# Designs tried in a protein design run: designed miniproteins, single chains, continued (2). Part 40

Each design is a single chain, and the fold is of that chain. pLDDT is the mean over its residues in the fold that is shown.

## One batch from the design tools (miniprotein)

Design m5454
Fold by ESMFold2-Fast:
Structure m5454 (fold): chain A 65 residues (1-65)
Amino acid sequence: SLEEEATIQVLESLGLSKSKAEAIVRKAKELGIPYGTLTEAAKIQMKKNPNPSVKEIVDKAKELA
Protein backbone atom coordinates (compact mmCIF):
# COMPACT_ATOMS: atom_id res chain seq x y z
CA SER A 1 0.00 0.00 0.00
CA LEU A 2 0.96 3.68 -0.28
CA GLU A 3 1.30 3.89 3.52
CA GLU A 4 3.63 0.85 3.59
CA GLU A 5 5.78 2.37 0.80
CA ALA A 6 5.96 5.73 2.63
CA THR A 7 6.96 4.00 5.90
CA ILE A 8 9.69 1.99 4.14
CA GLN A 9 11.09 5.22 2.61
CA VAL A 10 11.16 6.96 6.02
CA LEU A 11 12.99 4.00 7.64
CA GLU A 12 15.54 3.99 4.78
CA SER A 13 16.08 7.76 5.30
CA LEU A 14 17.17 6.93 8.90
CA GLY A 15 19.97 4.70 7.53
CA LEU A 16 18.28 1.28 7.50
CA SER A 17 18.68 -0.93 4.42
CA LYS A 18 15.68 -1.39 2.10
CA SER A 19 15.46 -5.12 2.94
CA LYS A 20 15.46 -4.40 6.70
CA ALA A 21 12.89 -1.58 6.34
CA GLU A 22 10.63 -3.92 4.29
CA ALA A 23 11.02 -6.70 6.92
CA ILE A 24 10.13 -4.26 9.75
CA VAL A 25 6.97 -3.02 7.97
CA ARG A 26 5.91 -6.60 7.08
CA LYS A 27 6.38 -7.77 10.71
CA ALA A 28 4.50 -4.73 12.10
CA LYS A 29 1.59 -5.49 9.73
CA GLU A 30 1.50 -9.17 10.86
CA LEU A 31 1.42 -8.11 14.54
CA GLY A 32 -1.03 -5.21 14.12
CA ILE A 33 1.53 -2.61 15.27
CA PRO A 34 0.77 0.98 14.10
CA TYR A 35 3.27 2.16 11.45
CA GLY A 36 3.51 5.56 13.21
CA THR A 37 5.43 3.92 16.10
CA LEU A 38 8.09 2.39 13.80
CA THR A 39 9.94 5.65 13.08
CA GLU A 40 10.26 6.52 16.79
CA ALA A 41 11.26 2.92 17.67
CA ALA A 42 13.95 2.91 14.96
CA LYS A 43 15.38 6.26 16.17
CA ILE A 44 15.53 5.01 19.79
CA GLN A 45 17.20 1.70 18.83
CA MET A 46 19.68 3.38 16.44
CA LYS A 47 20.90 5.59 19.31
CA LYS A 48 21.88 2.37 21.17
CA ASN A 49 23.20 0.43 18.13
CA PRO A 50 23.66 1.89 14.59
CA ASN A 51 22.54 -1.47 13.07
CA PRO A 52 19.61 -2.72 15.22
CA SER A 53 17.81 -5.95 14.29
CA VAL A 54 14.27 -6.13 12.89
CA LYS A 55 13.18 -7.77 16.17
CA GLU A 56 14.67 -4.99 18.34
CA ILE A 57 12.85 -2.26 16.37
CA VAL A 58 9.52 -4.16 16.20
CA ASP A 59 9.63 -5.03 19.94
CA LYS A 60 10.29 -1.35 20.78
CA ALA A 61 7.44 -0.22 18.45
CA LYS A 62 5.09 -2.67 20.22
CA GLU A 63 6.13 -1.19 23.60
CA LEU A 64 5.41 2.36 22.31
CA ALA A 65 2.00 1.40 20.87
Scores: mean pLDDT 85

Design m5455
Fold by ESMFold2-Fast:
Structure m5455 (fold): chain A 81 residues (1-81)
Amino acid sequence: SEIDKLYEELKELIKKVLDEETAKKVEELLDQAMNSTDIEEFERLLLEVLALVHADPSVSEEDAAKIEKLLSELAKAKLEE
């Protein structure tokens, strides 16, 4: 599915650009978000992901923008189902 494709692309980018501990935490939050049936919880989890990405000094502005775009596309795809 498109959601599965976007999520795999996002996880691969996260593993490439975030530090190992932050990448693991972000993947756990994303798994929780993707399995959430509560829109408020889903949005809170995505905001936590964005905060961790922006706090990681190993992430360039360009890579942060790519992650934000993939998160936005993933959120749109999930909310439109």
Scores: mean pLDDT 82

Design m5456
Fold by ESMFold2-Fast:
Structure m5456 (fold): chain A 55 residues (1-55)
Amino acid sequence: SSELLEKAGVVGETRKKLRELGASEEEIDEAVARILAQPTVEEARRLAEEILEKV
């Protein structure tokens, strides 16, 4: 579905950016799990933005 593709895109971009910022694989896995647990794509994007701002 389009929603699953968008959520996968958010996860992929967040993972890439966290690696570029020097986050550990454990930190990246935790962030990805939190993003995937969000009920909507919009909430997933907001959480991803929040995580990236804190790193």
Scores: mean pLDDT 82

Design m5457
Fold by ESMFold2-Fast:
Parts: structure tokens; sequence; C-alpha cells
Structure m5457 (fold): chain A 98 residues (1-98)
């Protein structure tokens, strides 16, 4: 929304607006897939962690699991941002405020 509004506000060509819409739609689809698959991956990892007899090690492994999923989400967001920034730079458009 904010990226589309910004591009429209600065008078970007309609073709560029369509490219931005497509990038944002792809991001939404990737996030939906991530959210759908995350619980399945967590369930499989939980089965493995349940076999660990050391409670301290089990807790550490659960924390690593959480950190990995957060990192994957940040990577997805970063890829989308890079694609959007690339479009803006090609057109000489200033990036929207954070």
Amino acid sequence: ERWLEHFRRVGAPEEAIREVERILEEHDNILKTFEKEKPKAQAELDKLLATVSDPALQQRLRQIEEDVFEALKLIIDAITRIDLEHVARRLGIELPPP
C-alpha cells in the first residue's frame, strides 16, 4: 500500500505501478506460503526435540528454531524491499519514508 501510494503520488508511469503491484502480490503469496508451512515444520521439529533428554539443550534448540523462522521472514521482507528499491532507482524516484 505505502509503496503503491508513493509511486502514484510522484507520477510514476502506469507500467512501473503495475510492476510494483506485481512485486507486492508475490510478497503476499510468499508470506502466505511461509505461514502455511511454518506450523508443519514446527511440528516435525517438535517431534525431534521431544527425543532430547537434556532439558537445557531442548530449550536451546527450541530458541534456535524460533530464531530461524524469524530470520526467514526477515529475508523474505528484505528481498521484496530490494526489488521495490530497484524499481525506484531505475526511475530516479526517491524511496518512501520508513
Scores: mean pLDDT 82

Design m5458
Fold by ESMFold2-Fast:
Structure m5458 (fold): chain A 78 residues (1-78)
Amino acid sequence: DAVDHYEQGLRAYGAGDYETAAKHFEEAVKADPDSLLAAVAAEKLSEVYRKLGDEEKAKKAEELSREIREKVARRQAE
């Protein structure tokens, strides 16, 4: 469940457990990869990777978030 993973990720992030937060946000993206929730989860994953000092993973997650948001916007325009 994408929502459940996203909520678990937010809880871990709030607790400062960035490694656990990253895992849950990754699972949220995998559970429903073409949803607006996946775009939001990928954005949070980017923030988490910056907290962990992994700038390359943060950039990759940021790009994934943009790609998903663009796909969602295109479907709404149809």
Scores: mean pLDDT 83

Design m5459
Fold by ESMFold2-Fast:
Structure m5459 (fold): chain A 61 residues (1-61)
Amino acid sequence: SSFTTVLKYLSTNPELEKKVQEILKKVAEGGDKEKAKEEILSLFPEELHEAVLEYFKSVFE
């Protein structure tokens, strides 16, 4: 599943997880959602972008 794929990738890349959390914090503080979406996607391989979009769907609206 998309959830399992993204979780596994994040668990093997703890620095990446920290960057994702920093971006999500900015969104929660009223930051630009489109910019955050682009920044998060850039942190993952292209083959995972579809799974990433599904995983973070509730954050991006």
Scores: mean pLDDT 79

Design m5460
Fold by ESMFold2-Fast:
Structure m5460 (fold): chain A 58 residues (1-58)
Amino acid sequence: VEHIAREALEAGEQAVKDTKTAKESLEQIARGARESMAALGADEVGERVKAELEKLAA
């Protein structure tokens, strides 16, 4: 679970550096992380990862 969350955060940081659509990319990564965590029964972790990625997009 934390393994997937860590990968989502790393992908979010990379997206900020690489693209004009960084905000949209972060939102998609945040949704994907939340959905992956929900599938594994870790909704709280998914929500925290989503919130952190959304802060990067702000």
Scores: mean pLDDT 68

Design m5461
Fold by ESMFold2-Fast:
Structure m5461 (fold): chain A 106 residues (1-106)
Amino acid sequence: SSVKAYQLLQQAKQLLRQGRYEEAIQLADQAVSLQPTGLIAAEALKVRAEALLKLGRYEEAIEYAQRAIDLATQTYNQAKTGYQKIRAEHVIAMSNRILREAQEKL
């Protein structure tokens, strides 16, 4: 359900802030599995990309950051509310930061 995907995403964000990167990836993956498109999925892909960057897995961080940008861009274009657009823009901005940081490490 969308509620469960959202709860998993919020837990993944908390784990990421705590430095629990592998656990953050696991919950982000579960969120995407429950809801593979839209804003929750885009944010979950961003969480995975940031966790991969922190783990030094730079090529994977680039891949997931690009996926997050692509999905967030699609979500922005399909957005019905200004809130959804603002959230999608934030995902795009943060994912571009992750992408640049990972590329600088290669």
Scores: mean pLDDT 91

Design m5462
Fold by ESMFold2-Fast:
Structure m5462 (fold): chain A 65 residues (1-65)
Amino acid sequence: PETPEEALEAAKEAIEKGDRKGAGEGLQVLYDARDVAGLEELLEHAKKQGDEETAAAVETLLALL
């Protein structure tokens, strides 16, 4: 039900707050929508914030697309 744009913003906020569940939920919406650009932006944001676990998850999903 959430748009890819809303999912990206929610996932970025979740990363900043350390909310791993929220980050994962937004990541899943982007993956299901096949939003490569959104996933790449989320990957850069996770790396900038030092969230290595989310960055690794995004890289794994991008490899599956």
Scores: mean pLDDT 83

Design m5463
Fold by ESMFold2-Fast:
Structure m5463 (fold): chain A 74 residues (1-74)
Amino acid sequence: SLEKALELAEEGKKAAEKGDGKKAAELARRAAELVPDEGVKSLLLQGAKAAEKGDYKKAVELLEQAARAIRGLL
């Protein structure tokens, strides 16, 4: 559901803010599986890649953008 995707994206953002790139990437990818919108899915997957590379600032920005977009779909 989109509600679950939003929850996962917000949890991923919090993980990235704490420097937990593995958890942030896992949560972002799980959120992407629940989102039918290709643009939002792309933001979530780019956030996951940024988190895996240790770019936590970029991961937080992308996951916040994704969360805002998911809220717009609800």
Scores: mean pLDDT 88

Design m5464
Fold by ESMFold2-Fast:
Structure m5464 (fold): chain A 62 residues (1-62)
Amino acid sequence: MDPETRERFLAALREVLPQPLSREELVKAIADKAGISEEEAQRFLDELFTRRPDEVERLLAG
């Protein structure tokens, strides 16, 4: 993904991850906050969750 879209996605993810949301609610919340489609949010989440847990943790920490 382009750097600008990635930054918006990660910012939205950091805001919603602490909330006890279902996967479907998480996708919708990220799409709304990042200003991307639900399909794009789902794709980015799938790409993120195929990574090792340590890599995901580093991305979220900044």
Scores: mean pLDDT 72

Design m5465
Fold by ESMFold2-Fast:
Structure m5465 (fold): chain A 68 residues (1-68)
Amino acid sequence: SKEEKLKEIEKETEEQLKSLGITDEEVKEKIIEEVRKLFEALENKDFKKALEYSEQYRELLDEALAKQ
C-alpha cells in the first residue's frame, strides 16, 4: 500500500542519513518528513509541491552536512 511504501522510504532515508553521519534525531526527523512529503506529492502528480518539498529537503540536508 501507499502507507507501507512511505514507511519503507522513511526507514531507508533514516539509514542513509545515519551513514552520512547525521545522528541528530530532530534533524533526521525533519529531513525524513520532507522526503515523505516529496514522495506523496510525486505519487499524486503534484509536481509544484514536489519541487517545493525537494528544495526543503536539499536545504535541510545541506545545513546538516555543513555542521559536520
Scores: mean pLDDT 82

Design m5466
Fold by ESMFold2-Fast:
Structure m5466 (fold): chain A 93 residues (1-93)
Amino acid sequence: SPKEIAQRIVETQHEHEKEQATLLNNLGNLYKSQGKLSEAEKMYLQALDIRKGVLGPEHPDVATSLNNLGNVYKSQGKLSEAEKMYEQALKIR
């Protein structure tokens, strides 16, 4: 039915967005390993935004993204920003 087609399109879109977030996170990890901290930050922020939108703010993958962003802020010497990311991750179940 048209409703079933619409539902499958939404489900397919969400799966592609989850895969995109995983790739962005992996690219962020690579940039961080290269010392490209500003590029890593951008990748982790994009992954966080997608994961919050698709999975909701309390999902474990959102906590992982917040922890990764905290780690890059810590590496940049942005300790107050890192603390906020870690505190947000800690509040997630």
Scores: mean pLDDT 87

Design m5467
Fold by ESMFold2-Fast:
Structure m5467 (fold): chain A 83 residues (1-83)
Amino acid sequence: AVEELNKGIEAYNAGKYDEAIKNFEKAIQIAEDEGKPDAELYRNLGVAYMDKGNYKKAIEYFQKSLKLWPGDAGSESYLNMIN
């Protein structure tokens, strides 16, 4: 999960949003398989989709982040910008 998260962040910072999405999705799958869902992974996936212009997917993942951690000010801020 940490390795996939780091690869996703590196890809995102390089503007490689599809690669970032792929790595964040892998990190989410690993975290879910370990019974440790992580709000940060959903937020990162939401940001990558937003920057690709896929606002429907971005909203979905920001909402998933907030469901796991209602204190996720980042996801709340991004949702308010989109809506």
Scores: mean pLDDT 81

Design m5468
Fold by ESMFold2-Fast:
Structure m5468 (fold): chain A 87 residues (1-87)
Amino acid sequence: SEAEAALELAKETLKAAKEALESGKVTVEEAVGLVIAAIGVEVQAELEIERARKEGDEEALRKAEEALELAKEAKKYAMEALKLGPS
């Protein structure tokens, strides 16, 4: 489902953002790319929350809400990586 896709993207984006922060070796361009990716997933998750609410799909709603939470966390890590990036 679209909500499942958003959740999977959020998980992958969070993993990438955490790895970028932990490595301390990402470029500014790479960190900016991760911030943009996290914002994109956040927007997708918010749209899926709205759709799930209108359709009364509780399973899709829960997945979209989880995706939104993970996307916000990913954005936070990506922003921190951007501040610490050497380029």
Scores: mean pLDDT 83

Design m5469
Fold by ESMFold2-Fast:
Structure m5469 (fold): chain A 74 residues (1-74)
Amino acid sequence: MKEEAFAEADRMFEGARIAVRAGEGLDLSGHQTAHLIGAGMGGTPEDLRALAEQSTGPVAEAYRRAAEEIEKRE
């Protein structure tokens, strides 16, 4: 019950950390960074790749990197 909720929260926080790391070194706006973090928290690697396909430039690369890192840790 609550332990299951904490496991999901931990997974979301790990996704957020991976998204922040994926965006580091890329020249992203604050808005792009916030969307990247949100996508990392709740998204699957497939969702992140779909967002990368809908985007161009540094933000597209950030979404691809986040998808790869999340997939790699699974």
Scores: mean pLDDT 77

Design m5470
Fold by ESMFold2-Fast:
Structure m5470 (fold): chain A 67 residues (1-67)
Amino acid sequence: NEDASRSGRAAAEAGAAGDAAAASTGGYQMFKVAETPEQKEAGYKAAEAGARGDAAAASRYGLLAFQ
């Protein structure tokens, strides 16, 4: 799903830059638009990690969208 991959990429880039809040937002969008269980789970975990302030974990989960 192109929209999920785009949102996951945004979460990964924001998380890599240390912006946990933006990474959380991207992860949540990935969760909402993803069509596969794997992408939904990755998006949810990215959003949760970012919400906790764990930018590095949010970035790693966002990367699962475009690997």
Scores: mean pLDDT 81

Design m5471
Fold by ESMFold2-Fast:
Structure m5471 (fold): chain A 67 residues (1-67)
Amino acid sequence: MISLEELEQERKENPEAAESIDLRIEALREKLSDEELQRRMLEKVAGKPVDPSISVEEAAERAYAEK
C-alpha cells in the first residue's frame, strides 16, 4: 500500500508536481481517517477494543459475528 511518507518524499523531489501530489496526499489521509473512524465504530458495536494489527474487514467480521 502506498504510504504518506512515500508521497511526501515524492513531493520534496518533484516540487513542480507538488499540487498534484498534494491532492493525492489529501485523498490518502482522508481514507486513513475513515479507517480509524470505522475501527472506533466497531469497538462500540463489539463493546471491546479492536486489535489495531488486524484489518478493518477482519475486525468488522469479529464484531458482527456475535450480533
Scores: mean pLDDT 68

Design m5473
Fold by ESMFold2-Fast:
Structure m5473 (fold): chain A 65 residues (1-65)
Amino acid sequence: MTQEQKDEALEKAKKLAEELAKKLEEETGIKPEYKVEQVDDNTLRVEIKAGDIHLEEDVPLEELV
């Protein structure tokens, strides 16, 4: 996987996290917190929190390129 593909995957993951956060805010009325972290060379972790709700998902980079 090239650096360009990794950068594109990271941007797509951040976009997905923002979209999920917006949906959660619409449902709960609470401002969500989200982060995207690269946990290894092939995996990104997406974490979203809103009040008592905590969602965490590991996304393979290969699914985002």
Scores: mean pLDDT 76

Design m5474
Fold by ESMFold2-Fast:
Structure m5474 (fold): chain A 72 residues (1-72)
Amino acid sequence: SSLALAEEGARSLVALFKEHGDSMFSSLSKEEIQKLIDHLKGLLAKLREQGVSQELLDQVQAQIDWLEKKLS
């Protein structure tokens, strides 16, 4: 189902951030990080629309918050 695929995608994204976040983003410019944040916010809205669990939505939001801290 589309919900199952959305949840698998969200879980994979969170796992990728937790495992490789610092190494993956260390080479990105502030502009590239901002574009990624904008993209992830759009993805979060779509995941919410698809009915992804609040736990997974909160985990995705936490990654967005972490990226936003890198811009300050």
Scores: mean pLDDT 80

Design m5475
Fold by ESMFold2-Fast:
Structure m5475 (fold): chain A 79 residues (1-79)
Amino acid sequence: MEEAKKLIEEAIRLLEEAARAPPEEAERLLAEAEEKFKEALELAAKASEEEKEELLAYYRRLMAEIEAAARALAERLAA
């Protein structure tokens, strides 16, 4: 589960970076964050119930950051 947490942390970092990046780079960073998130979910599917509960908290935080980053990217692309 240490690897899944690291992937989620890296995804969040990439989303924060995407929110501040130019549109071209933001799109690339957002795609990278999505890939890391998918890997984390795949690892989570094999986790214990206790680990899944902890990952659910990380997942909720990540979802909020993805929504914020996607919205910021859409506004920047429209500008």
Scores: mean pLDDT 73

Design m5476
Fold by ESMFold2-Fast:
Structure m5476 (fold): chain A 67 residues (1-67)
Amino acid sequence: MKRLLEVEIKLALARMGLAVLKLAKEDEEKIKEIEKLLEEAEKAIEEGDLEKAEEKVEEALKKLKEL
């Protein structure tokens, strides 16, 4: 349960960061890449693969910091 909550919180933070970048009209190619990673993370959560979900969320957060 705790691990799922951590992944959900990270996913929410990444989605907020992505929304801010979209409003700022940042690099659209990078935004699409991050959006795809967040979609894959959400699907992994639905499938119960918390390890994959955490990996995808961390990758998305890393790409957000590169912008």
Scores: mean pLDDT 77

Design m5477
Fold by ESMFold2-Fast:
Structure m5477 (fold): chain A 99 residues (1-99)
Amino acid sequence: GEAEELIRKAEELIEEAEEIIEEGGDLEEALKLLEEAIRLLEEAIRMTEDPELLERVKELLERIIENGLKLLKREDATKEQILRAIGLLLRSIGLLLDL
């Protein structure tokens, strides 16, 4: 279904962001990927009541949180990028609490 496709695309974006973060790559690119991933997961949550799909969403939100925390540790991060990473963490936590 459409929710499954959104979740799959979000997972791919998270995997790309994780690779960038692990390699110490472009922080702006990693932030954009995670921001798009959470948008897709929010859309998927609105489309499905399937417990198996919602469990996958929870796992992906936890991965966004883990990677957002890694971005906060980057010495090359601008104040704007730190605030965006904090925004990602808060948004992901909020979604997890509603699941």
Scores: mean pLDDT 90

Design m5478
Fold by ESMFold2-Fast:
Structure m5478 (fold): chain A 93 residues (1-93)
Amino acid sequence: AEELNEKGLFYLRNGDYEKAIEYYEKALALDPKNAEAWNNLGQAYAGLGDYDSAIAYYEKALAIDPKNDKARTNLGKTYEKMGELEKAKEYYE
């Protein structure tokens, strides 16, 4: 699963969101408790403009690791992009 997560992160950082999704989905099929991978999958969907999927995956990351600051920040930013400013404030520190 580590190699799949590393490839997913490589494509995510390069803006290749479709390949990032493919590798993170494969990684999560092997290790569904990886909160970082759920958060990164959410970031890839947000990069494609699929905010509903992004929110669902960030919430999955927080269900596994409630202290995942990245997922919490990304939820706030995603709600802001959707114009849900009051919801966004609940996730910002």
Scores: mean pLDDT 85

Design m5479
Fold by ESMFold2-Fast:
Structure m5479 (fold): chain A 58 residues (1-58)
Amino acid sequence: DENAEKAIENILKNLEKKDPKLAKEVKEKIEELRKKGKKPKDILREVVKELRENTPWP
């Protein structure tokens, strides 16, 4: 999904400006999900979930 891929890129760009270390961790997570054969839409869902649950803290 082209829209999901663009959303992932936008999240990473914004994250790199605010927290480069966290952006690196999220990039590593995305690569792991791609390696497992996840589609961009599924990757986007996991990235959003991880950012909500772990960064920022509740």
Scores: mean pLDDT 75

Design m5480
Fold by ESMFold2-Fast:
Structure m5480 (fold): chain A 87 residues (1-87)
Amino acid sequence: MKIEELRKKALKALSEGNFDEAVKLYEEAIDEARKEGADPKTIADLYLQLAEIYKMRGDFEKAKEYYKKAIEVDPSNEKAKRLLEEL
């Protein structure tokens, strides 16, 4: 599945410290997930990963925005709610 391949590439980029590449790959994964009609949980998990990348880079405004997007897509996402409160 395209989403899974993009997610694997994004995780590899993160492990190599290539945050900009990881962001692009997660954004592509979200676009593909929306096009394929993926489960809200899958889309929310991708937004959660983007939020964590921005948080690691010290961009708390972007991190907050993506945590909120994860909650909007999947209101049952307790992890996103908890992480937003920790900002």
Scores: mean pLDDT 84

Design m5481
Fold by ESMFold2-Fast:
Structure m5481 (fold): chain A 68 residues (1-68)
Amino acid sequence: SMEEVLREVKAVADGFKIGLKETVEEIKEAIRENKAGETAVGAALGLARGAGDEERVKMIEEAYKEVK
């Protein structure tokens, strides 16, 4: 459906915004401000893993655990 497509597009865009943050606190703020769910956080994790950035993966996982 169109609503599903729009939600997925927004989630991916929010995932990139989250994935570019430098600290756990900034990632937490980005998740809250964008009302990001599992799909958006999954996109951010995918970006970090694809880049081989293990520290960023840990920061994103910690941030999401603290805000959900």
Scores: mean pLDDT 80

Design m5482
Fold by ESMFold2-Fast:
Structure m5482 (fold): chain A 66 residues (1-66)
Amino acid sequence: SKEEEKRKIVREFLEKVKELMETEKNSDALIKKIRELYEQTLKKLQEVDPNIKREDLERLIIEELG
């Protein structure tokens, strides 16, 4: 389903963020890479559901973390 595809995309984002936090020792570079990954993730979600906005991505992240 589209819902499971969206959750998979968010899980992949969170896993990549965790990897970046473990491997990138420079704070400015880390923030930049996370920001780029966030934008890529938003675009992937919009391919599944074109109505998705940043607020929707934030909600999905909170749901996966909770």
Scores: mean pLDDT 86

Design m5483
Fold by ESMFold2-Fast:
Structure m5483 (fold): chain A 69 residues (1-69)
Amino acid sequence: AYADLVGADGYVIRLSAEAVARLRELAATESEAVLLDLTDADGEVHRFLVFSGRVVVETRDGKLVLATF
């Protein structure tokens, strides 16, 4: 199953439930910045930065936006 991850600008990325759980775990447990690439429902790879308990994603427009679940 896939879940929608919504960026601050209304940018939507559809990730697997496992990918969303991984992002949530990293945001809750990591004290340092983590970069990771995750594949969406359409097979596109997106770069995520998890830092200071926040998840940010690079949008198609090259912006870094705060992601919400």
Scores: mean pLDDT 73

Design m5484
Fold by ESMFold2-Fast:
Formats: structure tokens, sequence, C-alpha cells
Structure m5484 (fold): chain A 90 residues (1-90)
């Protein structure tokens, strides 16, 4: 998770959101690990202004990407409705 924060600060957004998505999936599978990642999730939320949710890891990482880059990423999990919301966020 610390690596995801560092990648965001370096402007390596694709690498950062991939790491974020993997970590959110891990939290979804093992909720007891959430407290270990909470400081890094708060830092990402602060840097991007996006609320971080482990219940929708693909949507959350796409929102972080959109806010950071101004572009909605091409993700197969994004429905047209969610994509429209992310376009407004970008």
Amino acid sequence: MKEAVEKLKEGKYEEAVELLRKTLNEIMDNPEKAPEYLPYLKEIAKLTGVPISPFAPGITEAAVYAKATGEVPDRPTLTPSIRKDLEALA
C-alpha cells in the first residue's frame, strides 16, 4: 500500500491504481487487514479527494485515476452509469 501512495506522488497513475485495486480486493476478502492499510487509504483520499471504498475496488481505483488524470480509465467493470459519474468527477 505505501508503494501505491509513492506511485501517485510520482505521477505513475496506472501503477498506483493497480496496486490500490489489489489492496482493496485483499481488504474485501480479508476485512481484518483493513486497519493495517487505513493510514495509506486516508493519504490517497486526501491526495485525490476521492472517498476510498473496499466494497467496490474497481470503481474506487477508477475514480482515483479519473480525479488524478482528468480521464476515465478503460476498465471492463465500469457500467455506462458509473462511467458518466466518473466523467463528472474528472
Scores: mean pLDDT 71

Design m5485
Fold by ESMFold2-Fast:
Structure m5485 (fold): chain A 62 residues (1-62)
Amino acid sequence: MKSPEAEELLKRAKENLEKGDYIGAVRDAYRALQIDPENEEARKLLQEALEKLGAPTGKLPV
């Protein structure tokens, strides 16, 4: 792999997704996409984590 940082972020995203930490998975997958925007695996992980959350996060906790 040419981007070891992106690979580490993908691994963390997968681990967070499996643990049920969907917010962490979203953050790690998003960062992987910033490094490698053509990475389909990162896009799939991001989409799956967002689906597991049920709604896009963008609101402050009340």
Scores: mean pLDDT 74

Design m5486
Fold by ESMFold2-Fast:
Structure m5486 (fold): chain A 85 residues (1-85)
Amino acid sequence: DVAEKLELQRFAASEEGREKALEVAELGIEETLKRGEELIKKGEELVKKGKETGDEELIKKGEELIKEGEELIKLAKAAEVYGKE
């Protein structure tokens, strides 16, 4: 969370990283947000199915996908903050 934002900021602070961070932010924001949202939706479906069937593995897999999707959304929002005035 905070550490990932700081790491992205540190990368952007380098000369080469600054240009690449801006390019990645412009190219990746919409796609990263979409992927994050899709992972959360898939994870929620797996958690729901796992709870209905009592399948602990499905619940765990769904929770992992939700966390992964949330991390992608946070990264995309951090990139959006760097790109907006």
Scores: mean pLDDT 70

Design m5488
Fold by ESMFold2-Fast:
Structure m5488 (fold): chain A 78 residues (1-78)
Amino acid sequence: SREALREAMAEIMREIMREAGVPEEVIEAALARFREASRDASPEEMVMILMEVLASVPGVTAEQVTAAALRAIGLLLD
C-alpha cells in the first residue's frame, strides 16, 4: 500500500538522519514534512520528496541523500 511504502521510506530517512547526528526534534519535523508533502504522491514522487527533505536538513550529506534514495528505489522494485 502507499501508506506502508511511505512509512518504509520514513524509516530509511529516520535511520540516515540519526546516523548524521541530527537532533530528534529536527528528525520528527523532517518526517512530518515528508508525510505531508508525500500524502497524495506516487511512489516515484515520494522518492523525489524524500531527497528534497533530506537535502534540506543541516548535517545530511549529498552521499547520504543518494544512499537513502537508492534504498527507497529498492522498495519500488519489489
Scores: mean pLDDT 87

Design m5489
Fold by ESMFold2-Fast:
Structure m5489 (fold): chain A 62 residues (1-62)
Amino acid sequence: MSEREQALMETMKEIATSVLDTLEAKKPSPEIEALREELEAAKTLEEVEEVVDKLKELLDKM
């Protein structure tokens, strides 16, 4: 992974964490916790994008 890709990945993780924190404050659920764990385990930009897509799907269901 390039330095740029790593910086982008870290920024996306921070944004996704903030969104997850907001959703958890609204209604805590096992699905939110699972997404948080997947985000922490993500090692590539593609894996972070997959978590973000799942988060968007969760938002659409709320």
Scores: mean pLDDT 79

Design m5490
Fold by ESMFold2-Fast:
Structure m5490 (fold): chain A 59 residues (1-59)
Amino acid sequence: GSMAELEKKREDIEKFERHAVRLLLEGKITPEQVEKISKEYNEGKITPEEALKKLDELA
């Protein structure tokens, strides 16, 4: 149901944020790039997997 979908979305967001923070600390991406990808994900334009791939492509 809807609760299971919300839990999965939370886990996907946490994975994205952890990966983004790691790349930010390594100086490989900028906060602006993270915000742009996060916005596309939140608007439903890309999947969680595509969001992670975009982070890797920018690094």
Scores: mean pLDDT 80

